# Designed miniproteins, single chains, continued (2), part 92

Each design is a single chain, and the fold is of that chain. pLDDT is the mean over its residues in the fold that is shown.

## One batch from the design tools (miniprotein)

Design m7385
Fold by ESMFold2-Fast:
Structure m7385 (fold): chain A 90 residues (1-90)
Amino acid sequence: HMEELLKKIEETLKKLDESAQRVRDLVRAAHAAGATPEQIAYLAGLHAIDDVGDEFRDLAIEKAVQAAAETLGLSPEEAERLREYFKERL
């Protein structure tokens, strides 16, 4: 029982790391296409949640926000606004 939970956590962390790279690529492509920060955040969040599953939604959202902030050069305040947007809508 505990073993299965630990394995799932390890798999989720690996998927989050892999998802971060895909999220960065998606963020760059969407930004180049003229998408708003909110649209970029929504797409990145959905992709991250899909990778790790809904039970790790908060971790997926945090990784998506971090990847977007790094890729777009967002301020901490802008990153926090995206985090709140995710929580309200995803």
Scores: mean pLDDT 68

Design m7386
Fold by ESMFold2-Fast:
Structure m7386 (fold): chain A 68 residues (1-68)
Amino acid sequence: SFEDALKFLEELARENPQLELKVIGDDTVVLSGGLSVEELIGITLRLIGDFPDVEVKIEGDAIVVKKK
């Protein structure tokens, strides 16, 4: 679910203090903070694989996660 994806990203940001997590409304979250291309791809693939109720996009150096 979107809530489970958000909790995953919150945990990731807690473990990596350079990461910034921004929640927009009740259906969108953005993860940024100097992620490499390989980190962006790896996190995106994990989100798509583990959370089927979310849409995931890479925009620049940020990951945008939206509720379907």
Scores: mean pLDDT 80

Design m7387
Fold by ESMFold2-Fast:
Structure m7387 (fold): chain A 94 residues (1-94)
Amino acid sequence: MKKAKFSQREIEELRREAETTAIAAAYGSDVVVLPHPSGAELSVEVTAVGPRTARARAVLKKGKDQLTVEVTVRRAASGEWVVERERVESEELP
């Protein structure tokens, strides 16, 4: 069987980018995406911002392979932002 195109480390890095971007957007900070060190195409998009929720989607492309991580964060009663939902999808482009 073929090994997965994306490593667990790459998935975790993309997850952190999405989570950090969602939380920063929730605080009203300017979202700055640093260039990916490997030269792969990295894009991060804030998809929703509300008074107690934010959502961001990070997409990493390597050739024909695409990894998408979407993170939804919610403000807890403690005032902390917590991850409410996470989706990870890997696909091969035609």
Scores: mean pLDDT 71

Design m7388
Fold by ESMFold2-Fast:
Structure m7388 (fold): chain A 83 residues (1-83)
Amino acid sequence: SEKELEELEERLERLERELREALEAKDVERAEEILKELEELRKEYLELLKKTKDKKLILKAIGLILRIIGLIYEAKKRLEKLK
């Protein structure tokens, strides 16, 4: 539903903020923990796509999945430099 998508988007915004804070603090362990939560959130978006028939909600969910993938990619690159 639209409400479920909004709740997942709020969780993404929280995790993005927490990931930024962990990376700024050079807290590798915390950042890796948040990356695992982002992978789980990505799975929840994919499950929502299986249940959603609304084209607008599908497109929005795909955009958010791509945002998660990009966030994970950039964070892993930054973490590699900290190791």
Scores: mean pLDDT 84

Design m7389
Fold by ESMFold2-Fast:
Parts: C-alpha cells; sequence; structure tokens
Structure m7389 (fold): chain A 58 residues (1-58)
C-alpha cells in the first residue's frame, strides 16, 4: 500500500477525477501516466484520478 498526502486542494475536472483537499490521506491504486494517478481516499473510500503534482509521500 502506497500512502500519499494532498499538498494542495484539487477539484475534479472530469467524471473519473477525484476532488481532494489539502491534508487528505490517500492510497495510490494505479499509475495512469506520467502526470496522473488513481487514488482512493482513506477517509471517504472514494476513488478517482488526480495529478501527481498535488501529492507527496508520507
Amino acid sequence: MYIVRAIEDYTAKKEDELTIKKGDILEIEEVVDEEFVKVRSLETGESGIVPKSVLEPV
């Protein structure tokens, strides 16, 4: 399990993306490409795609 933290807010722009808030703790489920990963929120259980640039390892 690879756990990451949101370093800034991100609002979903597409149906497959996830809205996250700074400080959210997420699990990386899949690497989509060089810019995006699929994550799951450990607080809400929701999954979606977010930019790698808004995440840091914990």
Scores: mean pLDDT 83

Design m7390
Fold by ESMFold2-Fast:
Structure m7390 (fold): chain A 65 residues (1-65)
Amino acid sequence: LLETLEKNYKEAPEEQKSGYLAGLGQELFKQGKYEEAIEYYEKALALDPKNEKIKKNLEEAKKKL
C-alpha cells in the first residue's frame, strides 16, 4: 500500500512534484490551514529551492500563523 503510493509519487517528474506540493500548500492556505500550508510549501521548496513563488507563499503563510 505505502510502497504503491510512493511509487506513484516517485514516477512523477520533479517539476510536477514541486508544483503538486505547492498547489496543496496553496489550497490549505485558502482554507486558513496555515501550519499545514507551511509544511507543503517547505516540501515543495526542498524540491525547487530557487523557486521565488514558493518562497513568497511560504513567507506569506508564516506571517498568518
Scores: mean pLDDT 74

Design m7391
Fold by ESMFold2-Fast:
Structure m7391 (fold): chain A 72 residues (1-72)
Amino acid sequence: MEEELEKGLEAAKEGKYEEAIEHFLKAIRQAVEAGDLEAAYRALELGGQALRDAGKEEHGMKLEREGLSIIF
């Protein structure tokens, strides 16, 4: 989970927004599979914020929609 979250944050910082979304979604899936819903929400929140900080609103919304579908 943490490894994928860090990879997502790094990809977002490098402008690789689609790769960032893939890493954030993998972090969310790993957290849900581990039964750690708090970690899943944390990954969604941090990933969404990183994409918004980069000015990528549509990418942030995509992550939020797909991440919430994994959690629920």
Scores: mean pLDDT 84

Design m7392
Fold by ESMFold2-Fast:
Structure m7392 (fold): chain A 95 residues (1-95)
Amino acid sequence: PPRPKLTPADIERLEAEIAALAAELAATSDPEAARLALALVRAAAEMYRKLGVAPTEEELALIRAQAREAAARAAEITGERAESELARLFEEALA
């Protein structure tokens, strides 16, 4: 199926989604776990920007769900392992 090209409106939407997720994770997660999860969400957003493709609503929902799961996992795991687990979850979400 064809992917729509990334527009300035899509970039604004990604920034708004990241801001909303940041606020949610700050309220519900350990600060360091939230920071690690948000860093990977921002990396995923940058990948869409570099590829020049707009994420679908389904892909955004998956990224949000994976970020929430990643923050929960990071809170239970040491720094290096948390980073590896977060990377794995985002690779699965983007596949």
Scores: mean pLDDT 70

Design m7393
Fold by ESMFold2-Fast:
Structure m7393 (fold): chain A 69 residues (1-69)
Amino acid sequence: EEIKKKAEEYRKQAELFEQSARNLETGARLSRESGDEGNAQMLEDAARTFRELSQKYRDLAEKLEEEAK
């Protein structure tokens, strides 16, 4: 069913966003260690955005799974 496939795609997309957030968080830590507080803050803000996107896609997947019943 198309709905279940879309839910799986949303879950996979959420995982990709979470991975991107982790990479950005690592970059922020390295920037802070090198004394670049401004760059660290920008990377932390970007990571927060990707974590929000990851959560939204998980919520979308859950909603589709409920509707597919």
Scores: mean pLDDT 85

Design m7394
Fold by ESMFold2-Fast:
Structure m7394 (fold): chain A 80 residues (1-80)
Amino acid sequence: SMEEEAEEFIEQVKLMGKRAIEASKTLSKEEIEQLIKDLKEEKEKVIKEMKERNFPEEYIKEVEKIFEETIKKMEEIAKK
């Protein structure tokens, strides 16, 4: 079902975000900045795919929020 597909998508994005944050703790500032740039591009691709698959707006907004929160945490780590 679309609901199950959306839930699986959200879980994958959450896992990716958790891994990116953990990796950032061992990366240089320059490597973190590159990873943030890659995540911003990935966010655009994922959101476009969700829209093309006609996912409900609430699932799309949840994925956008996960990406934004992940990027914010990585930016905070890069400042240290």
Scores: mean pLDDT 85

Design m7395
Fold by ESMFold2-Fast:
Structure m7395 (fold): chain A 60 residues (1-60)
Amino acid sequence: MKTITLDSRMSIKEAVEKAKEAGLSDEEIDELIRTYADRLRFEGLSPSEVEKLREEAKKL
């Protein structure tokens, strides 16, 4: 998978957009979203909130 730098202040939407600009495939973007979702879970978001953010990010 390609490596992309994520800023701690970057929203999941901004991270996905940056990944698309970097030429990541839809599958690579899905893996990025999963990694980001795991991070948000450690920051105290509920599983349902994390899943909503994943669906919104895939909609982009």
Scores: mean pLDDT 66

Design m7396
Fold by ESMFold2-Fast:
Structure m7396 (fold): chain A 68 residues (1-68)
Amino acid sequence: DEEADRLLAEIEKRDPKTASRLRALYQLAATYGLGEFAVDQIRAVVEGKLSGEEAIALITEAIAAALE
């Protein structure tokens, strides 16, 4: 997804480790139909509405909820 790649590239300029973690979570989220949700959280990080840690927590919780 071009948008996900562009947003992750913006985060990578400031925090490569957080960008790497979000990329892995985006790929996992997409397998459970949560790709759009993950992109929305990543976009919120770029916009300064969410911290990287908050986005990681939200995506992780959504994946956990989708599993059980």
Scores: mean pLDDT 85

Design m7397
Fold by ESMFold2-Fast:
Structure m7397 (fold): chain A 58 residues (1-58)
Amino acid sequence: MTYELTPEGRQLAKLVLGEELDTLTEEQAAEVARRLDPTVTPEEAIAGLLKNGLIKEV
């Protein structure tokens, strides 16, 4: 599945992954969250990004 990045999410992805992205795959979203907090599961990571408005489902 693919997620659309908000403007805040794009800034975060650039800082964390070093890439300018408009969308994230599930694997990329999990990697962003793992780099921010390595104690979270991939599911919690994606849920957190959605809840905080950093990504949205398409």
Scores: mean pLDDT 77

Design m7398
Fold by ESMFold2-Fast:
Structure m7398 (fold): chain A 85 residues (1-85)
Amino acid sequence: KTELANEALRLLQEAGGVALREIKDEKERLQVLTELGKAIQAILEGDFEKAAEYAEKAAELARRAGADEAAELAREAAELARKAG
């Protein structure tokens, strides 16, 4: 459980770094980073269901912005968060 949560957190942080580099549109970048931040907060609060929902939202937004690497990292984090809960 703790190991899955830590890996999900790492993937969300990595997704944020990729989004900062790859998403040039400020509004789209902020939307992705906001959902990633909510997912990180949810993991820290032990709410893995909400963490998975926010991470999945971030993945969808990142994919629409063309940041496929960030989208995949966020999607993987969502799967790990579901397994942790």
Scores: mean pLDDT 88

Design m7399
Fold by ESMFold2-Fast:
Structure m7399 (fold): chain A 62 residues (1-62)
Amino acid sequence: SKEEIIEEIVKELSEGLDEEQIEKLREETRALYEGFLNLGFDEELAKRMTKMIVETDVKVSK
Protein backbone atom coordinates (compact mmCIF):
# COMPACT_ATOMS: atom_id res chain seq x y z
CA SER A 1 0.00 0.00 0.00
CA LYS A 2 0.99 3.66 -0.33
CA GLU A 3 1.44 4.03 3.45
CA GLU A 4 3.71 0.95 3.59
CA ILE A 5 5.98 2.38 0.86
CA ILE A 6 6.16 5.78 2.62
CA GLU A 7 6.96 4.17 6.00
CA GLU A 8 9.59 1.88 4.40
CA ILE A 9 11.46 4.90 2.97
CA VAL A 10 11.13 6.86 6.23
CA LYS A 11 12.43 3.94 8.35
CA GLU A 12 15.43 3.40 6.04
CA LEU A 13 16.46 7.08 6.27
CA SER A 14 15.43 7.85 9.89
CA GLU A 15 18.59 6.61 11.68
CA GLY A 16 20.01 9.42 13.84
CA LEU A 17 17.03 11.74 13.25
CA ASP A 18 14.87 13.13 16.07
CA GLU A 19 11.05 12.89 16.08
CA GLU A 20 10.60 16.35 14.48
CA GLN A 21 13.03 15.51 11.66
CA ILE A 22 11.33 12.12 11.12
CA GLU A 23 7.91 13.81 10.84
CA LYS A 24 9.26 16.30 8.26
CA LEU A 25 10.84 13.43 6.31
CA ARG A 26 7.49 11.59 6.36
CA GLU A 27 5.62 14.67 5.08
CA GLU A 28 8.18 15.25 2.28
CA THR A 29 8.18 11.56 1.31
CA ARG A 30 4.35 11.48 1.16
CA ALA A 31 4.17 14.68 -0.93
CA LEU A 32 6.80 13.49 -3.42
CA TYR A 33 5.35 9.98 -3.78
CA GLU A 34 1.81 11.32 -4.36
CA GLY A 35 3.22 13.91 -6.77
CA PHE A 36 4.96 11.27 -8.89
CA LEU A 37 1.83 9.09 -8.95
CA ASN A 38 -0.22 12.12 -10.07
CA LEU A 39 2.28 12.66 -12.93
CA GLY A 40 1.51 9.13 -14.18
CA PHE A 41 4.52 7.26 -12.78
CA ASP A 42 3.90 3.67 -11.74
CA GLU A 43 4.30 2.70 -8.06
CA GLU A 44 7.81 1.21 -8.48
CA LEU A 45 9.16 4.22 -10.40
CA ALA A 46 7.45 6.67 -8.01
CA LYS A 47 9.07 4.85 -5.06
CA ARG A 48 12.55 4.96 -6.66
CA MET A 49 12.28 8.65 -7.59
CA THR A 50 10.96 9.61 -4.13
CA LYS A 51 13.69 7.64 -2.33
CA MET A 52 16.43 9.19 -4.50
CA ILE A 53 15.26 12.75 -3.75
CA VAL A 54 14.67 12.36 0.03
CA GLU A 55 17.95 10.44 0.46
CA THR A 56 19.82 13.29 -1.27
CA ASP A 57 18.05 15.89 0.91
CA VAL A 58 18.96 13.99 4.12
CA LYS A 59 22.64 13.80 3.05
CA VAL A 60 22.76 17.53 2.15
CA SER A 61 21.17 18.48 5.53
CA LYS A 62 24.04 16.79 7.44
Scores: mean pLDDT 81

Design m7400
Fold by ESMFold2-Fast:
Structure m7400 (fold): chain A 63 residues (1-63)
Amino acid sequence: MTEEQRERLIEKVRELAKELGASDETIQLAIDAVRRMAERRELTEKQEKAFIDSLKYLIEKEK
């Protein structure tokens, strides 16, 4: 994953988690997960969507 793609995904995750009412701790964990994924491989659009869907599920379960 390029640095620019990673930064855009992190911002997208942060904004989405904020809209869903996630705690700062959950937002930080999600960002850390993106950074770890970016170190291993380039994410396809399908993988990015799957990650976003998983994040939504986890935030809803936190409620």
Scores: mean pLDDT 71

Design m7401
Fold by ESMFold2-Fast:
Structure m7401 (fold): chain A 63 residues (1-63)
Amino acid sequence: TAEEAAAILEAAGFSPEEARGYADLIHENADIFTPEAVGAAIAGLVERGVSEEAARAAVEAGL
């Protein structure tokens, strides 16, 4: 869920506002996420300082 994704991102160091924004974006676009889009979302979070494990968990929770 978006709430689970936001909680993971907050634990990874995102502000509550940033975490909710990203979680909502993932959840709202869940129906159109291809495997490539999922990989790109994980890579983007890793570039922002999230571990690959936390980034994957957040994207998967938001779907």
Scores: mean pLDDT 76

Design m7402
Fold by ESMFold2-Fast:
Structure m7402 (fold): chain A 79 residues (1-79)
Amino acid sequence: MKREEAERLYEEAVAAYKAGDYETAARLAEEAGRLFEELGDYRKAAAAYGLAGRAYVEAGDLEAAKRAFERAREALSKL
């Protein structure tokens, strides 16, 4: 169940990003990243946090973008 939810949230985040809804994309991608971390899927967690970081940059929230990219780097360090 958690994996299906994480995948769905990531797909919705990608769709929101492509639609230019960067605030929604960032929130959905962060939620997906947290669920992937709970699953121990650090590669997908890093991908989700990276998407959140890019979405925050597009939305102009550079502080949130920095935190999201740091979370992506931390996830990659656990591989």
Scores: mean pLDDT 87

Design m7403
Fold by ESMFold2-Fast:
Structure m7403 (fold): chain A 75 residues (1-75)
Amino acid sequence: AEELVKEAKRAYEEGDYEKALELALEAAKEAEKAGDWKLASEAYGIAALAYYKLGDYEKAKEYAKKSREYAEKAA
């Protein structure tokens, strides 16, 4: 899951927002299964940024909310 987050960040930095989204959602799902709320927060945060870059503002908002909820759960 941590490696998938790193790959998602790299894809985002390279401008491959579709790949960043795919990797981030996969990382989030694996982090949720593992109970790693901090990693799930990070992964959903990348997904939100990727959706925003792709023009899907409603999904960007929804995934940003999920990221915040998991950040609170991790604290």
Scores: mean pLDDT 85

Design m7404
Fold by ESMFold2-Fast:
Structure m7404 (fold): chain A 63 residues (1-63)
Amino acid sequence: MKGILEALALMYRGIARLLESKGDLDEAIESLEKGKRLAEEAGNEELVEELEAEIERLREKKA
């Protein structure tokens, strides 16, 4: 069951990267936040850290 949550988290990361390439930074951050929650539910601490770092980077790009 955890594998499906990880797969969904990775899908949201992919969506966020596509949105970033289009300049939709707010939507990209929302997608990463959704992915982070799924990674937390899966217990994948490494993926949580990666997604959190990407969220911080995108927030910095908006500032």
Scores: mean pLDDT 84

Design m7405
Fold by ESMFold2-Fast:
Structure m7405 (fold): chain A 65 residues (1-65)
Amino acid sequence: SRDAAFEAALALMSEGARAARAGDYATAVQLYDEAARLAEEAGISGLARLARENRDRAVQLAKEA
């Protein structure tokens, strides 16, 4: 369901944020990409966009580390 997809995407975003805080940007990017995919498939365009924005930020931070 859309609600289950929303909860799953939020959980992946939380895991991505934890990975990024630990300096594991490669894992953060992968988790944010999966969150964006689930949100997009469920039609939750706002969450998909937020996940992509966080993914791009993690890529940027990886280049600075």
Scores: mean pLDDT 87

Design m7406
Fold by ESMFold2-Fast:
Structure m7406 (fold): chain A 67 residues (1-67)
Amino acid sequence: MEKAIEEVAKRAGIEPSYLRDLLEKKRRGEKLSVGEENLIQAVENLDKSGPMAAGGRAGARAIAAAE
């Protein structure tokens, strides 16, 4: 999760601490804006798919695709 938070924060040009606060708000059932929900969705997708699927490890993806 932490690496997913850092990667999404870097792509969006925001602080990782801000993104962690948004995740806490979602866990508490607080309402989020569409942009905030998109950021959380990006974090969850990256966390679930892993760095290889998200392009964080381009070399590993290329090797896997070549088989």
Scores: mean pLDDT 67

Design m7407
Fold by ESMFold2-Fast:
Structure m7407 (fold): chain A 58 residues (1-58)
Amino acid sequence: SELRLELGSLESLEERVEFLKEKGLLTPELEEMIKEGGKYTEEVNEELAKRIEEAEKE
């Protein structure tokens, strides 16, 4: 999965957010969770993994 590889190679939370916006995977709710958590929490990571998996299956 190239999307997961690229996302995993990004060092900063800000870079990951921009990547997700560019790919259309970032919802306002998810962006708020990332900003409030400030840590790319396990919950956010699991939700992102699901969205990437769904996008690749489409």
Scores: mean pLDDT 66

Design m7408
Fold by ESMFold2-Fast:
Structure m7408 (fold): chain A 82 residues (1-82)
Amino acid sequence: MEELLERVRETLRRARELAREVLNTTEDHETILRAIGLLLRVIGLEFELRLLEEKGDATEEKLRALYREAQALLEEAQRLAG
């Protein structure tokens, strides 16, 4: 279970770093708005994960759901960066 928690955190961190890199390099307004929206979604999932941990409600089912969402955000960040 702890390994899954760490994977979610790492995936969100990578998505955030890629979105930040896009913001630092792009001059395209549409891409900037998409990167900002992606960063906000990453922050939202990081907050949700923290709440689950604080409440002791970080079940495997909930962590797997967050991991899928985190992976989708990472894929979107990779598309924006590439």
Scores: mean pLDDT 85

Design m7409
Fold by ESMFold2-Fast:
Structure m7409 (fold): chain A 98 residues (1-98)
Amino acid sequence: SLEAALEADKPTIRRAVEELAAEVKAAEKTSRELELGVLGLRLLASAAGDKEAEALALTTLGRIAAQRGDLEAARYWYQRALELDPDNEEARANLAAL
């Protein structure tokens, strides 16, 4: 089933989210290709039921929005991350810094 396939790929999806999140965090500007990668991985993490990976992807989307000066979009993404993981220190700190 699709659910079983997503479950098997869950570690790969998590690692990919962590790698893209680190790249976005280190960069002053994020490419459209990298942003699309994060958007896709957010959906895969959600489908796989990995709340921590999904929250990290949402926090990363917030960072990308903030890099563009879109503070409303950044706030939206950080709030979505905190709904999935209320203890997410990075999302909380980034939201407070807006």
Scores: mean pLDDT 85

Design m7410
Fold by ESMFold2-Fast:
Structure m7410 (fold): chain A 78 residues (1-78)
Amino acid sequence: DERHQAMALAARRAIEEARAQVPGLVSAEADLEGDRITVDVTAETQAAADEAGRLVEDTLRRHAPPGVEIEVRTSVAA
């Protein structure tokens, strides 16, 4: 299951980079379903959510295997 392992590694890298680079990141969680990586990002502000979402998407596009669907969802903590 090398493809699933590569997807999991890409998701982990993306979350680690966002956590390191975005002050105000509250949580980031990945869900892997078939050929899809979905990452839910919650941040303290809309600007932090947008920055974290962008970094996650950029990292996933660099490290995910070809043909993987990427979905990044952002929200602001209430």
Scores: mean pLDDT 86

Design m7411
Fold by ESMFold2-Fast:
Structure m7411 (fold): chain A 59 residues (1-59)
Amino acid sequence: SMAAKEEAKKEIYETSKELIAQGKPKEAARKAMEIGKKYGLTEEEVEKEMVKAALDVLS
């Protein structure tokens, strides 16, 4: 459902933000792709949330 996809995007963003802040960007990428595949998100949608997380942590 669309609601499940929106929750998955939030999960990717929050998880990526936490792992990148811990210095684990490769683990963040792995987890984000895993969540994305589970909920039927495109690679582009997953990358968009990861980029937002990285910019918010590293700015």
Scores: mean pLDDT 85

Design m7412
Fold by ESMFold2-Fast:
Structure m7412 (fold): chain A 82 residues (1-82)
Amino acid sequence: SEEEARKAKQEEIAKMVGYVLRIIGYLIDLEILSRKTGKDLSEEIKKIEELLKEAMKAMKEGDLEKVEKLEKEAEKILEKAK
């Protein structure tokens, strides 16, 4: 039904927004880590910024799988930087 399709679409949008917000959180965490440790994380920050741009584009295109994959990539960059 159209109602079920609309509900599924809203759930996908909510998930994509959640993943994008997580990527933003990882970017903030890297900036905080860089300031606290004095460690040069400029390359890691740039990589997560590019992943955020790609994730926002994928979200606009409705590509949930790509947004999730980009969020996991960003998480790996943050964890490796710690």
Scores: mean pLDDT 88

Design m7413
Fold by ESMFold2-Fast:
Structure m7413 (fold): chain A 58 residues (1-58)
Amino acid sequence: MSPEIKALLEELKKILSEEEFEEVLKALRDMQARGASDEEIAAFLRSVLDYKKAELAR
């Protein structure tokens, strides 16, 4: 797993609930199983992080 994906997962783990984080991990595994690139996976994780940060800033 790329260092960028690891860093994004660590940041998500800090801000997501245990249930939300498990859903992200499930989506990540499904994407990897379907042949998604590291760039596609990183873009997905950044989108989740940005969305959650926006919710927390309200």
Scores: mean pLDDT 81

Design m7415
Fold by ESMFold2-Fast:
Structure m7415 (fold): chain A 76 residues (1-76)
Amino acid sequence: KRKEAEELFKKGKEALLAGDYETAAEYFEKALELDPESPLAPEALGYLAVAYYRLGKDELAKEYLKKMKELREKME
């Protein structure tokens, strides 16, 4: 589970760096689905927000940014 989520997270980052924001969003969403309590989850939510901003989905990006902040507070 965690190893699969980590692989998806890495693929998401690679897609994001390549400018493939839709593919990046898909990989980050799958990573969060497999391991929502991962130490990487806040970072994945942050990258997902960036990807959706780049896709022009501002409201969805704001929602993921909010989830990232809430999760960071919960993990502290």
Scores: mean pLDDT 80

Design m7416
Fold by ESMFold2-Fast:
Structure m7416 (fold): chain A 64 residues (1-64)
Amino acid sequence: SAMKKQKEEAIEKAREAAKRLVPRLSKEEVIERVTKLLVDNGISEEEAKKLAEKIVEEVEKEYK
């Protein structure tokens, strides 16, 4: 339960960061920064990269 809450909070923080970064940086740079944020919040690097790609794609669709 505690790990699930930490993951959900990390994803929400990543989503908010992506919303701020998408209009200012390249997709590759946003994915890299969001991946780093997820890792810093306790998500494994492999899972963080997959989540970052998904989050950035979802945020980009909202801006287009």
Scores: mean pLDDT 80

Design m7417
Fold by ESMFold2-Fast:
Structure m7417 (fold): chain A 56 residues (1-56)
Amino acid sequence: SRVDELANKALVALRAGLTEEQIRAGLLASGYTPEEVDEAIARARERGPDAPVVWP
């Protein structure tokens, strides 16, 4: 799933210390929809850095 791929990207970025706002802006600039980006960030944030990464 595209959202699962984006959630993994957001999780990696959060682990690197990027803010949700920076991640959102970057993904939107890459051509993803706001709904997909916000859902992916929400999933990554809920899982946290210690959660298992779900591969598509």
Scores: mean pLDDT 74

Design m7418
Fold by ESMFold2-Fast:
Structure m7418 (fold): chain A 60 residues (1-60)
Amino acid sequence: SLLEEARAHLARGDYAGALSLLSQIPEPDAEAYELMAEAARALGDEETAARYRKLAEQLK
């Protein structure tokens, strides 16, 4: 799955690759948004990371 592949990319430090895979998920769940937030934060995009974190909480 895209989520599993994205986790593998995150584990390797490929944050851009992980975010690219996660962005292909048509209906992201809370976990997908949390991983998007982690990847965005690691890439230095704290504003985008905060937005994804908020979306994850809305699906809680």
Scores: mean pLDDT 84

Design m7419
Fold by ESMFold2-Fast:
Parts: C-alpha cells; structure tokens; sequence
Structure m7419 (fold): chain A 58 residues (1-58)
C-alpha cells in the first residue's frame, strides 16, 4: 500500500508541473482523498488514470 501511495504522489507531482495553480489545488485535494480513503485496487486504478493523463499531456 505505501509503495502504491508513493507512486500516486510522484505522478501527481509530475502532473502538477503541467497544470495551473487552481488545477494543482484540485489535484492535491484528489490526492488527499485517495490517501485517506482508497484501498489497494483504488490506488492501482488511480495510478493507471494518472499515467494515462500524463502521457496524454506530454
């Protein structure tokens, strides 16, 4: 679980570099919600979605 959370955090940090300040605040709120509430399957799905979005934007 901790390794999955670290992966989500790194992807969020990479995405935040491409986003506006307002979008970064939303992304941080999403990350905080995931950290508090997501199980392992939820974390894996979040990683997939974040990776897809990062590839789309780069």
Amino acid sequence: KKELLEEVKKLVEELSKLFTEEEQEILKAIYDNIEENANEEGLERAIEGLREKLEELK
Scores: mean pLDDT 75

Design m7420
Fold by ESMFold2-Fast:
Structure m7420 (fold): chain A 81 residues (1-81)
Amino acid sequence: SLDEVLERLLKRAREAAKTMSPEELAQFLIDEVESDPRLTPEEKAALKALIQDALDRGLSPEEFVELLEQTLRALRKRRAA
């Protein structure tokens, strides 16, 4: 399900943020988003754009995870029946 995908993505992002630089974390998250067929093309584009913007703004790994968590919560609300 989408919820399982989003929860897994966030968990992996939190674990990766402990060991990766902001650049490595951004690339890791983009690859995860791109390779998940359960995300819509619009969701993939939005998440990748958000990740690139965060990297360009010089966000820390902790700030990256927080931004991703907020974005995933917003996606869940938009898809609620």
Scores: mean pLDDT 78

Design m7421
Fold by ESMFold2-Fast:
Structure m7421 (fold): chain A 68 residues (1-68)
Amino acid sequence: GKEYAKKAVEAAKKGDVKEAAEYFKKGYEEYGEKAFDYIQEVAEERRSELTDEAGDNLGIARAEALES
């Protein structure tokens, strides 16, 4: 059930903003704003694995997903 959140974080970690945005969008279409909250929780749990760049990529991906 939490596949989209893990995939979004992995894509952001790799610098693939477009792939991350697709997972944010897919989660939003299926679960609404709760998908974004869950992605944020997964990112916080994996904070030690994430660079500042990965965090920026997650923010950009979220913005792109909100542009329907």
Scores: mean pLDDT 80

Design m7422
Fold by ESMFold2-Fast:
Structure m7422 (fold): chain A 59 residues (1-59)
Amino acid sequence: GAAASAAAQAAARAAAEGLSEEVRDKIATGGGNMAASGLSAEVAAAMGAREARQAKDEA
């Protein structure tokens, strides 16, 4: 259900924030891995879309 999914997403976001920041910093300072950069871009895009949808829904 939506409530259970929202709770799981909230927990995942707390963990992902630390990992996402660290991963982005590594990619920015040592962008030599094309495959890793591509995968990270897809993950970042999915998270960005989710955040935008959450912001619109809350507003």
Scores: mean pLDDT 51

Design m7423
Fold by ESMFold2-Fast:
Structure m7423 (fold): chain A 68 residues (1-68)
Amino acid sequence: SAEEAIAKGREALAQGKYDEAVKWFEEAIKLDPNNALAYRMLGYAYLKAGKPEEAKKWFQKAHELEGA
């Protein structure tokens, strides 16, 4: 499920495995394209991976979905 993929991504983040976390959050988005949390977590994983421009794109998508 998307929730399981998010949980695995968060586990990878806690272990400093940022590229692995990105893959899990991408899987969460693939399973549930309207899951704003998955987009926010993907943005966070990109920030931790040292890719702030990529992170900004995903945070923007999360905001669009939340209407914030």
Scores: mean pLDDT 84

